# Designed miniproteins, single chains, continued (5): the designs that were tried, part 31

Each design is a single chain, and the fold is of that chain. pLDDT is the mean over its residues in the fold that is shown.

## One batch from the design tools (miniprotein)

Design m17057
Fold by ESMFold2-Fast:
Structure m17057 (fold): chain A 82 residues (1-82)
Amino acid sequence: MDEKLKKEAEIDLRSAEENLRLAEKYLKEGNEHQAIIYAIAAKINVIGALFLASQLKDEKVKEELEKRAKELLERIDEIAKK
């Protein structure tokens, strides 16, 4: 059932990317409150993707998803610092 878990993790990562894009947009507009809300939403999506990736038997697919999640978390943390 790894294909279904992989697809669900990829959907969560895409949701995280969209929420991060909105966080970056609101930060540029000076709306720090909305930027933080979308950054938190992006972080929740990344945690969900990491949980799904942890259930995968294919170590290479798992490592690639975890790498993408880590890169998104680093970008989210940069929004939270501002």
Scores: mean pLDDT 84

Design m17058
Fold by ESMFold2-Fast:
Structure m17058 (fold): chain A 75 residues (1-75)
Amino acid sequence: VTPEQAARIDVDALLTAGAIYYALGKKYNDPEAYEKAIETFEEAIRLARQHGFTDQAKEAEEMLKEAKELYEKIK
């Protein structure tokens, strides 16, 4: 596995983890789950941008935006 391939897998894993936390936050109205989703998506954006993965960065940015909007409603 090249460093680039490994980084893409890492970003995809972060996107998946963030999506799970987001779903838990939405299903259970859990602020802690939304906080974890936000942190995870922010890390996904950081890693994707470091490697120039614009597709994955854009996906993470949209997910982050939605997670923040829902978090603010219950915060």
Scores: mean pLDDT 86

Design m17059
Fold by ESMFold2-Fast:
Structure m17059 (fold): chain A 67 residues (1-67)
Amino acid sequence: MKLLVVVANADEEQAKKAEELAKKQHPEYEIEVIRAPDVETAVEIAEKYLFEEGIPAVVIDVDVIPL
């Protein structure tokens, strides 16, 4: 099963850390990571994947959750 991790306000290094953490927390899932420039865009991406494709998604804002 696929899990989408959308990382807002993150650079490439922070996105890689999010991917590693997601893989440790959910080893049974195939993790895909997408960077978004802000939380609003991240939420839009997550909602599209969830509602159109049925793929569970989580949003991480690195301004709130430091990576």
Scores: mean pLDDT 80

Design m17060
Fold by ESMFold2-Fast:
Structure m17060 (fold): chain A 81 residues (1-81)
Amino acid sequence: MMELIEKYGELLLEAIRDALAKAGVKDFSEVAAIETTAGLNTPDSEPVSVTVTTKDGKVVRASKEIEEELDKARRELKKAL
C-alpha cells in the first residue's frame, strides 16, 4: 500500500515538474493553472494528462511517457484501495 502511494505521488510530481520545466516556469507566481485527470476519482476511461497553463498564455503538457507511467501507478493504487 505505502509503496503504491509513494510511486503515484512521485510520478505525479515528476509530471508536474516536467510540464513546469517545459513551460520555462521559474516561480509559481507565473502559473495560472495546473490541470490533471490523474485523480483517483477520475474514470479509468479518461486518459491521464498533466497540463500547466502560464499567466502569459502558454499551455504545456507533460511528456506522454510520464503520463503513461502515472496512469499505470494510479490504476494500481485504485485497485489496492
Scores: mean pLDDT 79

Design m17061
Fold by ESMFold2-Fast:
Structure m17061 (fold): chain A 61 residues (1-61)
Amino acid sequence: PEEGRRLAEEFRETAKKLYDEYQKLKAQGKVDEANKVFGEMGKKALEMQDEIDRLEAEAAA
């Protein structure tokens, strides 16, 4: 419910910051560092999905 919305908002803000950092690193030619940031974004997205699934299961109980 509200926790899911808060998590989505928090993730959106974090994703924006990570995306900005990714673009900045790419512009500087730091490809390896940019790829690491991109990987961290993907990991956080999966963790977010798992948490949302947990909250939905909890709400259904």
Scores: mean pLDDT 76

Design m17062
Fold by ESMFold2-Fast:
Structure m17062 (fold): chain A 111 residues (1-111)
Amino acid sequence: SSIEEKIKELKKKAEELIKALKEAYELAEKERKSLGTPEELLLYWGEVNKEPEKGKEYAKLVKEIIKKAEKLPEKDKQKLLEQFEQAENLVEVFELVVNIVLKEEEKKLLE
């Protein structure tokens, strides 16, 4: 169905975004670059892979995900903050944010 296809596309985009962020984070750590946000890491990913436009698209997607996370119910925000205390790095923090936003988007598509 078109809804199932949209959910599959959202999951694929989320997986591609997290993969790019992990690659950028590992390279930035290896090169000792002080990049502090997922947006900065994905712009750096685009530069390193010679795909600056794709890096910009990923950075835009990060901003959209953060904006959606800010609109989550307070209960879900508190749950995220508790989970952040167990996260080892920026990538794990952002993966938690992506996962909760994705679940909320799936619920909206099924309503």
Scores: mean pLDDT 82

Design m17063
Fold by ESMFold2-Fast:
Structure m17063 (fold): chain A 86 residues (1-86)
Amino acid sequence: EGEKYAEELARKEALRRLEKAIDDFIKSNPNLKGEELKKAIDKVYDEVLKEEQKRFDFLGYTITDEIVEEARKLAEKKAEEWIKKN
């Protein structure tokens, strides 16, 4: 249970960091719209994933395909929601 809980906490932290990075990027770049915004968010996703890979390696965990897929879906959802509202 303890090990499983720590790994789940690491996963949640990675997703939280990704969401914050996307939100902060959008706030700093309010003039980006449509496909340009989507491409920019994809780049933020790639940069956060690389940093989180180093953090997971340090902690002795692996970024699983499940975490990668969940992070990708989060980034796509954030892009779509912002584009639809603006």
Scores: mean pLDDT 79

Design m17064
Fold by ESMFold2-Fast:
Structure m17064 (fold): chain A 66 residues (1-66)
Amino acid sequence: SGTTDISGVLTRLFNDGASPAALAEEARRLGAPDAAVAAIEAAKTRLELSIVFSDIIIGWLKRDRK
């Protein structure tokens, strides 16, 4: 399962200042869920993008919890 790797890669790109469009394309390449890709593409501001990232990371962390 690559879910943990995907969240790590996307977090790094977000921290590197990637645009929502670039981030959505990378998420799509990594096999992120369509809902996650759509949410990233819909983000028009840095604030919206940060909220999307919190939701994605938290959602994927829940899959890794004991």
Scores: mean pLDDT 70

Design m17065
Fold by ESMFold2-Fast:
Structure m17065 (fold): chain A 98 residues (1-98)
Amino acid sequence: MKKLSIEEIKKFYDEGIEELRPEVEKAPPEVQAAYDEALKRIDSIIKEAEKNNDPELIVLAYKAKYELARLAAQGYSVEDIENALKKFEEEIEKLKKK
């Protein structure tokens, strides 16, 4: 099985998010607003994870960032985005304690 570096994983998710950008921009304004707020939270977690050199948290946060973009791009609701963010924050908190 192919082992990816943290930088390759980040690039993979960032490229996926960029490909989804045109569809996110077509989402209803309330969905775009929820996505933007969720991204601010995830970006804060990424900065913390990078400062702490926590590769598992970095990977989980980038995966969360991509999933939030996918939900916004594919016409999911504000509640779906908020629920996804809450679920990822719970997984991040569990990872920090283990």
Scores: mean pLDDT 81

Design m17066
Fold by ESMFold2-Fast:
Structure m17066 (fold): chain A 89 residues (1-89)
Amino acid sequence: GPPPRVRVRHRDADGRWREFELVASEPTPLSSPAARRASEAIRKLPDDAVVHLALNTSPQQLADALVHMAETGAREVTVPTPGDPRDVG
């Protein structure tokens, strides 16, 4: 079958929403730790999974969001902006 994938929706520097599919890749010596974690998580996600990314989301934040989805069974997550008040309640 087709390789596992997830839909990613992010806001670019011009304030426009962009959408793309992130496909799970095989690990290579050039793969970053974040890319490897992301690919492993994507293999556990349903085909209808979606990630919403804030401006300037790092590869590490994306990988962490994908791992969270795989662990919780969530079909949709939003990666918070810096300064998210989740730490205050």
Scores: mean pLDDT 70

Design m17067
Fold by ESMFold2-Fast:
Parts: structure tokens; sequence; C-alpha cells
Structure m17067 (fold): chain A 68 residues (1-68)
């Protein structure tokens, strides 16, 4: 969908890319894979620690209701 592609193009933060990746995993694997790739690139480029990555992932999962 053009809407999902627009959301991917407008995303700017690791949390936004992680959210898009999780939300689209089952419905649009191509967009999900692109979002996760950009997430990994940004967390590496920004030097985000493993603890910060874990906190970010836990927060996003909680917001999406896909786990605690």
Amino acid sequence: SSRIQQQLNNATTPEQYLRLGIQNRDTNPQISNQAFSRYVQLVNDQGISDDQRQQMADRVRQELGVGV
C-alpha cells in the first residue's frame, strides 16, 4: 500500500522503524524487512547501547500489545 510506503519514508527515529517492522511483519514482509534494516542501521550509526535497544524494544512491544 502507498500509505505504508509513505509511513516508511516519513520515519526518522529507530523507534518508528522498529514499530513499522513489527506492525507490518505478517501483512507486508517487504516493508517490514526494509523497516528492520533501517532500524539496525540507525541504532548502529547512533551508538545505541544494548540496554537502550532492549528498553526501546520493550516500549514498542508494550505500545503495540505484542508482549510485555
Scores: mean pLDDT 80

Design m17068
Fold by ESMFold2-Fast:
Structure m17068 (fold): chain A 81 residues (1-81)
Amino acid sequence: DAKKKFLAGVAEKLREKAKDPSLSERVREALLEIAELVARGESPVPLLKELLESGELTEEEAEQIARAFDEAVAEQSAKYP
C-alpha cells in the first residue's frame, strides 16, 4: 500500500527531526506524538489545535513544529513523486 508506506516515511522523518538538540523538550515530544498519529493514518490537526489552545507552546515552538511537519511531508513527497 503506497499510502501506508508514504505515511510511515513521514512519521520516520518526524522522529529524526525530533532528535534535533536545538529543539525544546515539548517540541520534541509533540513531534513524536504527531509521528505516531501519522504512522497510524490519523490526522495530527486535533493535537496541534489542542497544543496551541492550551498555551503550553510558545509561538516560536508552534512554528518549529509546523516547519518540521511541512519539511517531513516535502522530503517524503520528493522520494515518492
Scores: mean pLDDT 79

Design m17069
Fold by ESMFold2-Fast:
Structure m17069 (fold): chain A 90 residues (1-90)
Amino acid sequence: SELIEKGRELADKAGELLRQAQQTGSGEIAVEAAKLGYKGVKYAMEALKTLTSRKDILEAIGVAIRAIGEGFGAVLLAEKQGLEMPKELA
């Protein structure tokens, strides 16, 4: 599914930005990582509405879990640095 692939790309980018935010101490980069994690979850959830194969469903769930993990880590880092979350994450 193209939606699963997009979700995976977004989860990967969220992880990369989270690592950059950890290295630089940038709360602004952490906020961007959180936004990408949120979008990755949305793509995976949208894919789940159309999937009927157990394999594809499990892949979409895996992408959602990964996007949640990267996004949540980014939220915690941004909050530790005193930044407010975007409205789409609140």
Scores: mean pLDDT 81

Design m17070
Fold by ESMFold2-Fast:
Structure m17070 (fold): chain A 67 residues (1-67)
Amino acid sequence: AALSLEEIFNLLSGLSHLSDEVFRRALNTLLGQSRAAAEALVRRLEGKSDEEAERILEEERQRRAAA
């Protein structure tokens, strides 16, 4: 199921500290995921620098590619 508008706004709020480029990559990584997986990923990205967020997003992409 697609994320609700409220869920999207909550996710965006947790990612507002990221640069536009990293934010777009994070949003693309969240799309098509289950609600629980999206929420877990946002929790990992909250308060992280762009460099830390890129590392987390790359790890997530590698996990998904291996599955």
Scores: mean pLDDT 73

Design m17071
Fold by ESMFold2-Fast:
Structure m17071 (fold): chain A 55 residues (1-55)
Amino acid sequence: MEEEKRRLVEALRRVAAGTDKETAIDILNQAIEYFKDRYPEAAEELRKIKEEIES
């Protein structure tokens, strides 16, 4: 379970790297909202990726 969630986070990281900054942030925000209720740890990883992109 944990490994599958990590792979999904890695896939989202790659997608974010392959698109413009605003679109990447929107995708990550949507993913964070979706995972926050079900998988809080995955949501935290996505928040960190978003912060890296915003910096």
Scores: mean pLDDT 76

Design m17072
Fold by ESMFold2-Fast:
Structure m17072 (fold): chain A 82 residues (1-82)
Amino acid sequence: MEEEIRKELEELLKNLKSKDKEVKLKAIEKLKELAEKYPELVGKFFLEHKDELVLIIINEKDEEVKKKLKETFLYLAELFAK
């Protein structure tokens, strides 16, 4: 189960770098869904890939995608804030 979720998270990370807005938006929604179901596992993945995720936000040119990315990453950061 954990291995399956980790592979899914890796695919979502690739999709967040897509040139296709629809692919990116679907990846954001799926990432949020996985974070709700598996917060500990997704939180760990987020920490391991924090620098890459921040770079994805910085390089995003579409305002709608950028807003959703920021909201999702703030949510992820809050999940493991003590």
Scores: mean pLDDT 79

Design m17073
Fold by ESMFold2-Fast:
Structure m17073 (fold): chain A 58 residues (1-58)
Amino acid sequence: GAEEAYRMGYKGGLAGGKSGGAAGGRSGIQTGWFDAVEGGGDPEAAKRGGEEGARAGA
């Protein structure tokens, strides 16, 4: 459901943002977002997670 997609997007984005943001700045954050969305997550949740993950990973 929508709630599940949102949760999965956020968590995927967070993980991707941590890994990608620390390694590649902007490009890393965007790659993490694409990975989360491709995995079936919500794009808006993945963006929020990616931004938080990038801050935590840096």
Scores: mean pLDDT 69

Design m17074
Fold by ESMFold2-Fast:
Structure m17074 (fold): chain A 65 residues (1-65)
Amino acid sequence: MEEEALKRILDAAAQEFGVSKETAENIYEKAKKEAEKRMKDGKLTPEQAYYEFIKKFIEELEKLK
């Protein structure tokens, strides 16, 4: 994914959930890291890791609203 597309997604998520861009970026990185760890541990396929990453990212943003 292009860096500009990622920044637009993070800005949109920050606006939608009423959090700062920095907070959205921190949640994104945390969710990504957890999904990558589960994939590396053989618990998830790459497709499942992507789904779990998006799910956790949204869930953590909703908790802050």
Scores: mean pLDDT 76

Design m17075
Fold by ESMFold2-Fast:
Structure m17075 (fold): chain A 79 residues (1-79)
Amino acid sequence: MKVTLTVGADTEEELRRLAERVALLLRAGVVSEVRFARPEQEPLFRAAVADFLRNGGPYRETVSQDVLDALRRAEEQRK
């Protein structure tokens, strides 16, 4: 199944936070492609994704916990 996510942000900080969340989804294979509402943000987004995956990010554990909580809630809805 092909899942495409469209991203956009008004600030570089918001874009970095989106990149970190999307990086985890890309790594897990949940999202197969990313599209950009603002094409000029693609290089910054790609760099942020690469930085997060390479270095683990400054809040990798916290972001992972947030993502795990979201996945846990989705699984609970399946009951």
Scores: mean pLDDT 67

Design m17076
Fold by ESMFold2-Fast:
Structure m17076 (fold): chain A 64 residues (1-64)
Amino acid sequence: SDREQAEQLKQQIEETTNNKVAIEVTELALEVLSDEQALREVQRVVSTGNVNELKKLLEELKKL
């Protein structure tokens, strides 16, 4: 049913957003970046859920 599919999708999103590294990357990017293109790139990386790319991006943002 559409309801079950929506509940499953919500759980997947919650698991993705509960990735501590993804949350930290997004919060830090909002604090240190003022360029819209750079913020879009951060959101693209966050949306992939790739932990290694997120960790690399987190370290790059910490240098700013």
Scores: mean pLDDT 67

Design m17077
Fold by ESMFold2-Fast:
Structure m17077 (fold): chain A 66 residues (1-66)
Amino acid sequence: MDEERRRLAEALRTAEKKGNNKTKGHVLKALRALLVDHDREEMEKHRKEALETAKREGDEETAKLL
């Protein structure tokens, strides 16, 4: 749980630093699902969407955190 939260937070910061707003949006949804909704299935869905988006955008650094 803490490790997943830490990685998602680092992915959020990395995507923001790179201006990757699409991946940032998916990471924010994953963090909300994890921390607010306590919905692990929804979190995994958004994390996978963030990973796929990061790969499509060529953002390998953010993808490594997802």
Scores: mean pLDDT 83

Design m17078
Fold by ESMFold2-Fast:
Structure m17078 (fold): chain A 103 residues (1-103)
Amino acid sequence: MKLKLGRPKKPIVEQLKEAGYKVTVEESAKDLLDKPEQLVVILESDTEVRIVPASEIVERDGKLYYKGEELIPVPGGFFGDVGELSAKYGKLAFDPLLYEVVP
């Protein structure tokens, strides 16, 4: 998957499904799908993503966690294939308001 900076015009679930991902929306995030500023997308694998509420992300010592699992934020201004970063660094997270998903 490639991420591009920009305000997406399509809903995030539609963008991810069009890119070929299996999308899991956490129960607490289902009522927030029209509010992308309140969501975080987690790359679980090269074929699966999870959408979670930003309010459930915990910051400790400059690191981000979701339910005790460390998340690596996509760097500001990043363009390119996040699959290579995920393979090297672990579970990546990005803001669906700031990044457009490119197939």
Scores: mean pLDDT 69

Design m17079
Fold by ESMFold2-Fast:
Structure m17079 (fold): chain A 68 residues (1-68)
Amino acid sequence: MELVVEEELDVTGLSEEEKKKMIDFALKLAAQKAGLEKLKLQSKDPELEVKAVGKVYANGELVGEKEV
């Protein structure tokens, strides 16, 4: 089974460099949550794969996305 963990951040009013940093930060938060979820569920399904997705929005529009 595969589980997807998403983290979303609002980057409205940030510069292009700050948006890039926030995309990486959103992915890092999603990866941390994915790691906790995998640890919690791994005892029931040791082959469980958990995917982390970080998304950033400006004024409600998706402006960046990364996954691991």
Scores: mean pLDDT 78

Design m17080
Fold by ESMFold2-Fast:
Formats: sequence, structure tokens, C-alpha cells
Structure m17080 (fold): chain A 99 residues (1-99)
Amino acid sequence: ERKKEIEERRKRGDERFASRRAALTTPAQLAGLDDIERDVPVALELIRHAIDKIDELNAWLKKEGKKITSREEYLDAMIKLARERGDEETLAALERFRS
């Protein structure tokens, strides 16, 4: 029971990430997400945090009527949103990724 629940949670995490990735429509947005996936240290907590922030970023972009056209613009938008919310944990992760 517990083992099955853990496996299902991990699988749902992977599925959510794939679903959010599919919601991005421009090749530049997809490339930016691929770079984040490749370069960010792979930890379950970081992956979950990134998935939640992608949803927030997409909602913010839709509200502002803006489009992301490059990896740099995608990262800058994420950093700006994290600073606006005072999310020090996300800022630390993104700054490590930008280095």
C-alpha cells in the first residue's frame, strides 16, 4: 500500500511535468524548459517546486499578455516572479541554474 502510493506520487510528478511542458507552445519556451530540466539538480522536492512555479509563471504570462521567445526571457520571467513573491528558495535555485 505505502510503496504503491509512493510510486504513484512519483509517476504523477513526472506526468505533471510532461503536461506543463506540453502546455508551452513556442519552440523557445520548450527549449528553456529543457535547459532547466537538464541543468537543475534532480531532486524530487526541486522538481515539484519547479512544476508549481511553471503553473504560476504561465498564469502570470497569460494575465500580462506576454510571450516568451528565448531561454533567457523565460529565466528572467521566472526570476522576476520569484522576486515579486519573495520566494528566496526559488531564487536561489534559479540563480544556481543561471551560473
Scores: mean pLDDT 57

Design m17081
Fold by ESMFold2-Fast:
Formats: C-alpha cells, sequence, structure tokens
Structure m17081 (fold): chain A 58 residues (1-58)
C-alpha cells in the first residue's frame, strides 16, 4: 500500500542517514535497508530511502 511504502522509505531514510554518517556508500546503505524491510513489496521504497538518507549523512 502507499502508506506502507511511505513508512518503509522513512525507516530506510533514517537508517541510511546513520550509515552514511558512518561512511557507508549510498548503494550499500540502500541495499541493507531494502534487505531489512519486512514485506517484500516495501523493499524498493526502503532501498530508495536508505540511498537518499546515506547521501544526506555524508
Amino acid sequence: SMAAAERAYQLGYEGGKKLGEAGMSPETAGALSGASAGPIGDREAAYEGGYEGAKEGQ
């Protein structure tokens, strides 16, 4: 659902930002965020969130 995807993005963003601050690349942070997403359907949103969060954290 749209709400679930938005939540997955936000959770990925917050996690990705911390990973980026620790020096992790956006692609790796996105992949880890996507892999940690519970529902498979939310994985892409979590990846995008983690990627953008890591860019912000650098």
Scores: mean pLDDT 79

Design m17082
Fold by ESMFold2-Fast:
Structure m17082 (fold): chain A 98 residues (1-98)
Amino acid sequence: MMEELLELAERTAREALRLYREDEEAFERRAEELGEQYENTEDEEERLRLLAQLVGLQAGGEAARLGLSEEEAARRARELFLLLSDPELAAAAQAAAA
């Protein structure tokens, strides 16, 4: 499950970066649609899949604005999803960085 969600976040980030560069309005519409689905779902598995896609969109859009590569967008999406899905890992990372 975790590896599949990480791959989904990475794939979504690469796609989102391309979409943002070609059609910013379509990118914004996709983000709104996924956000609404995330808020309306009662299924935990579906919620995690939607979260992975939302994280991917955020990382991809930011990477596009900053002129970063698809590889960097994918890496950022992976890191963000890991932090959001594992609070213990997030706490350990903050302790190590302090």
Scores: mean pLDDT 80

Design m17083
Fold by ESMFold2-Fast:
Structure m17083 (fold): chain A 64 residues (1-64)
Amino acid sequence: SMEEKIRELLEKYGEELAAILAAAGLDPETARASAEATIRTMVAQGWTEEDIAAALAGARADVA
């Protein structure tokens, strides 16, 4: 199901994305909520796990 895919992606990438958002200036609580919303939106828009992983690699470079 879509909810199962979202849960798996949040387990794999949610903390990393939240950390990136926090580094970009969001408070930790907002960063976590935004990471969840972002992954949910990506799945709804048809992004693959590979696409999400690539996007995170790019975002990580931008905040480093």
Scores: mean pLDDT 81

Design m17084
Fold by ESMFold2-Fast:
Structure m17084 (fold): chain A 74 residues (1-74)
Amino acid sequence: MKEKAELLKRRLRRLDAEMDAIPGVDPSLRAAKLAAFAVIGIGMTLEIDDLDELDRRLEEEARRILAELRERVA
């Protein structure tokens, strides 16, 4: 449980930093996407016990969000 929380925290910080690197994204949209990732991530921690699988699934979701944001600012 503690390891899952730290993993989610690290993934949230990484996503926030990567979103911050995308120019032209509205701050409220970035906040909404970060909140959505947190909710999805919490759901994943309840369903997935394997830390490596959890990390992979969180990375996939982060990449999906980043791709969506890049699409919107194109």
Scores: mean pLDDT 83

Design m17085
Fold by ESMFold2-Fast:
Structure m17085 (fold): chain A 120 residues (1-120)
Amino acid sequence: SMRKDIEEGVERLRKSLEEKVEELKKKGVPEELIEEFRKAGEEYIRYAEKLAELSTQDMSDPKVQKEFEEALKKAEEALKKMLLILLRIASYLGDEERVKLLKENLERLGVKKEEIEKAI
């Protein structure tokens, strides 16, 4: 049951990533930006899967807690990177609504204003 739930969750994330990649291709986004986005998305999915797997283990074990904290940090870093790439893409496409939303999301995640402004 838990293993199937994790596999289904990971497959949904992979499907969402591929759907977004195809959307960006159809919009004429440069292949280089799409591949940067894909790589960041795949990294995020890897750590999301690891977090889900660790959550099925004994969370009272300090070793499991440490591995979970490390994987969470890496997942958050990959998510921030993915959102910064999406901001660059939204700016390239002239999508002012999407640029505003992504800036707000990045600020909420603690990304510095200087780093956000460099992406656009």
Scores: mean pLDDT 87

Design m17086
Fold by ESMFold2-Fast:
Structure m17086 (fold): chain A 71 residues (1-71)
Amino acid sequence: SPLEALAERLDAVIEESLAAGLSPREAAFRMADVVEAHIEEYNLSPEEASQAYALMGERLQAFLARAAALA
């Protein structure tokens, strides 16, 4: 599904952001860009777009937890 593909893309952004030592703000910006591009590419409905941003929120929390554990 488009949302499963988005989850995989966001998981890749987490791994790349952690490896590069990006700040939470930089990671959030990259994730937002991916979500916006995905919504446009797949013409997601407002409800699907809401779910896409929820997936981003979950990934941001995971990034923050993992980054804190590395500090």
Scores: mean pLDDT 88

Design m17087
Fold by ESMFold2-Fast:
Structure m17087 (fold): chain A 94 residues (1-94)
Amino acid sequence: SESHQLIRPNEELKELLELVGDTRETYTVFEVEQGIRRALYEKKMATDDLSGPSTLRILDPDSLLAKMLGTDRIDTSDTTPIMEMIKKHSTVVP
């Protein structure tokens, strides 16, 4: 249900989504999550971390993505950090 929630990204999240070619004013939470995953994997902004098989390391810890997530390491088995970041950087469309 939450994945279908319409949201308006703030300027920081808009900048991140522009890296994967998304320039719309509104998205579903699911669309934004997929955009962030495309930034991580397709734009090679992260790599596998040696600390764990499900852990990604963001290549540039000073990047917008790392700052928005508050970490340079992401557990890919847990969607919670990405979902919390989306909620902090967007407003719900009524």
Scores: mean pLDDT 74

Design m17088
Fold by ESMFold2-Fast:
Structure m17088 (fold): chain A 87 residues (1-87)
Amino acid sequence: SELEKLEEKARALEEQLRALWEQAQAAASPEEQIALLQEALALIDAFEKELEKLKKEHPELKKYIDDILRGLARAKAQIEARIAELS
């Protein structure tokens, strides 16, 4: 189903973001940490763009997509705050 595909993509992104966050925590320099966190932001931005397209194609998924978008907005804010601390 389209909902199952959405859940699978969201899970895959969550795993990628977790890996990048762990790599950032292990990084030796603020510059390396910022680079990894910026990579995480790029993945979030790409997925947000995909979700906006999916929401237009599948209006029935709007509620689920909006829930994911809210989660992504919170993650993005936390990552941006961390980058600001390291800058």
Scores: mean pLDDT 88

Design m17089
Fold by ESMFold2-Fast:
Structure m17089 (fold): chain A 82 residues (1-82)
Amino acid sequence: MLSPVYFQKEKERIASGSHHYDKAFLSELVVGLGLVSSREEALALPEETLLNLIRENLDRLTPDLLLDAEIQAGLHDIRQAT
């Protein structure tokens, strides 16, 4: 299980916009949040649009969704940016 401290810090980073995120990670988050119907749809959206969707839905983000997105994004070797 993702730690509550880590989860809260990641939510704050996403909300602040001060951290750079990889598009694959953002795409997995919007898929997990149910904001798009498919991963292909998420990957077709601009990074800025993905970030805005996630920020508007931060209250729906759960530790499990964040962990799943990081794991999925990690399969594509992008974790160094987060």
Scores: mean pLDDT 71

Design m17090
Fold by ESMFold2-Fast:
Structure m17090 (fold): chain A 78 residues (1-78)
Amino acid sequence: AKALSIEEVEKAVLERKPLTYKSAKDGSEKTILPVSFHETADGRRFISALDAETGKPLLENGKPALIDVEENEFFEAE
């Protein structure tokens, strides 16, 4: 499957469509439910999401994890 563009990821967040997230750090894949899309003042883009299996927020250090859209790969979940 082809990785989604930044615009396609933003559309999936707006439509609340499940995504497969592939981490650039370790290549691990997880199905996520996107919650919000964030653009920073320096033009970087991030999403927050729920774990699709548990329905719980993805957290980092007890706060919502921000997943970089440019650094990681996203696909439509099947």
Scores: mean pLDDT 82

Design m17091
Fold by ESMFold2-Fast:
Structure m17091 (fold): chain A 90 residues (1-90)
Amino acid sequence: SADDKLAKFRQKAMVLAQNKEIDKLKEEFKKSKDEMEQQALALALLIAKGENVLKEYLKQHNDEELYQLALKYIDAQEAEAKKQLAEMLG
């Protein structure tokens, strides 16, 4: 399904982020025409500490809304991680 394809794509993007494969994430972002895939790649680039690479790309392409959406998603993920940690510690 489309949801399964997107989930698999998100996993691939996160693996690239964990491995700090900034150049590969940047090229995948340039190639993608799917908005949800672009969002996943933007999030992965920010997580990989590639903020400067993504910010420079968005300045040239005027896609500031996608960058802001990625930042909000990171904040939400951090909040969820903190909640899970608190639940484990009691």
Scores: mean pLDDT 66

Design m17092
Fold by ESMFold2-Fast:
Structure m17092 (fold): chain A 90 residues (1-90)
Amino acid sequence: MKEKKLQIELDIGALEVYYAVQLTVLKRQLKKAEEAGDKKKIEEIQKQIKELERKYELGLKLIEAGVVTFDEVINLTLEELEKLVEELEK
């Protein structure tokens, strides 16, 4: 019991750090694209930020449920994560 709880807490912490780092990188790229007036790149980065936020939301839910690890969350697609959440909510 204690070991499984600790593993979930570590995976959550890893996901939080990953999300914070990736979001910081994307926000820096967005600022550069805005300064350059690159409309296409702005749209692409905004889409990546939304996908990252959704992946964090779904990944957190699945890790808390003990369904996936941190490594699985970062390697699975959004579609795969959404399917796992749907299976969990049955």
Scores: mean pLDDT 84

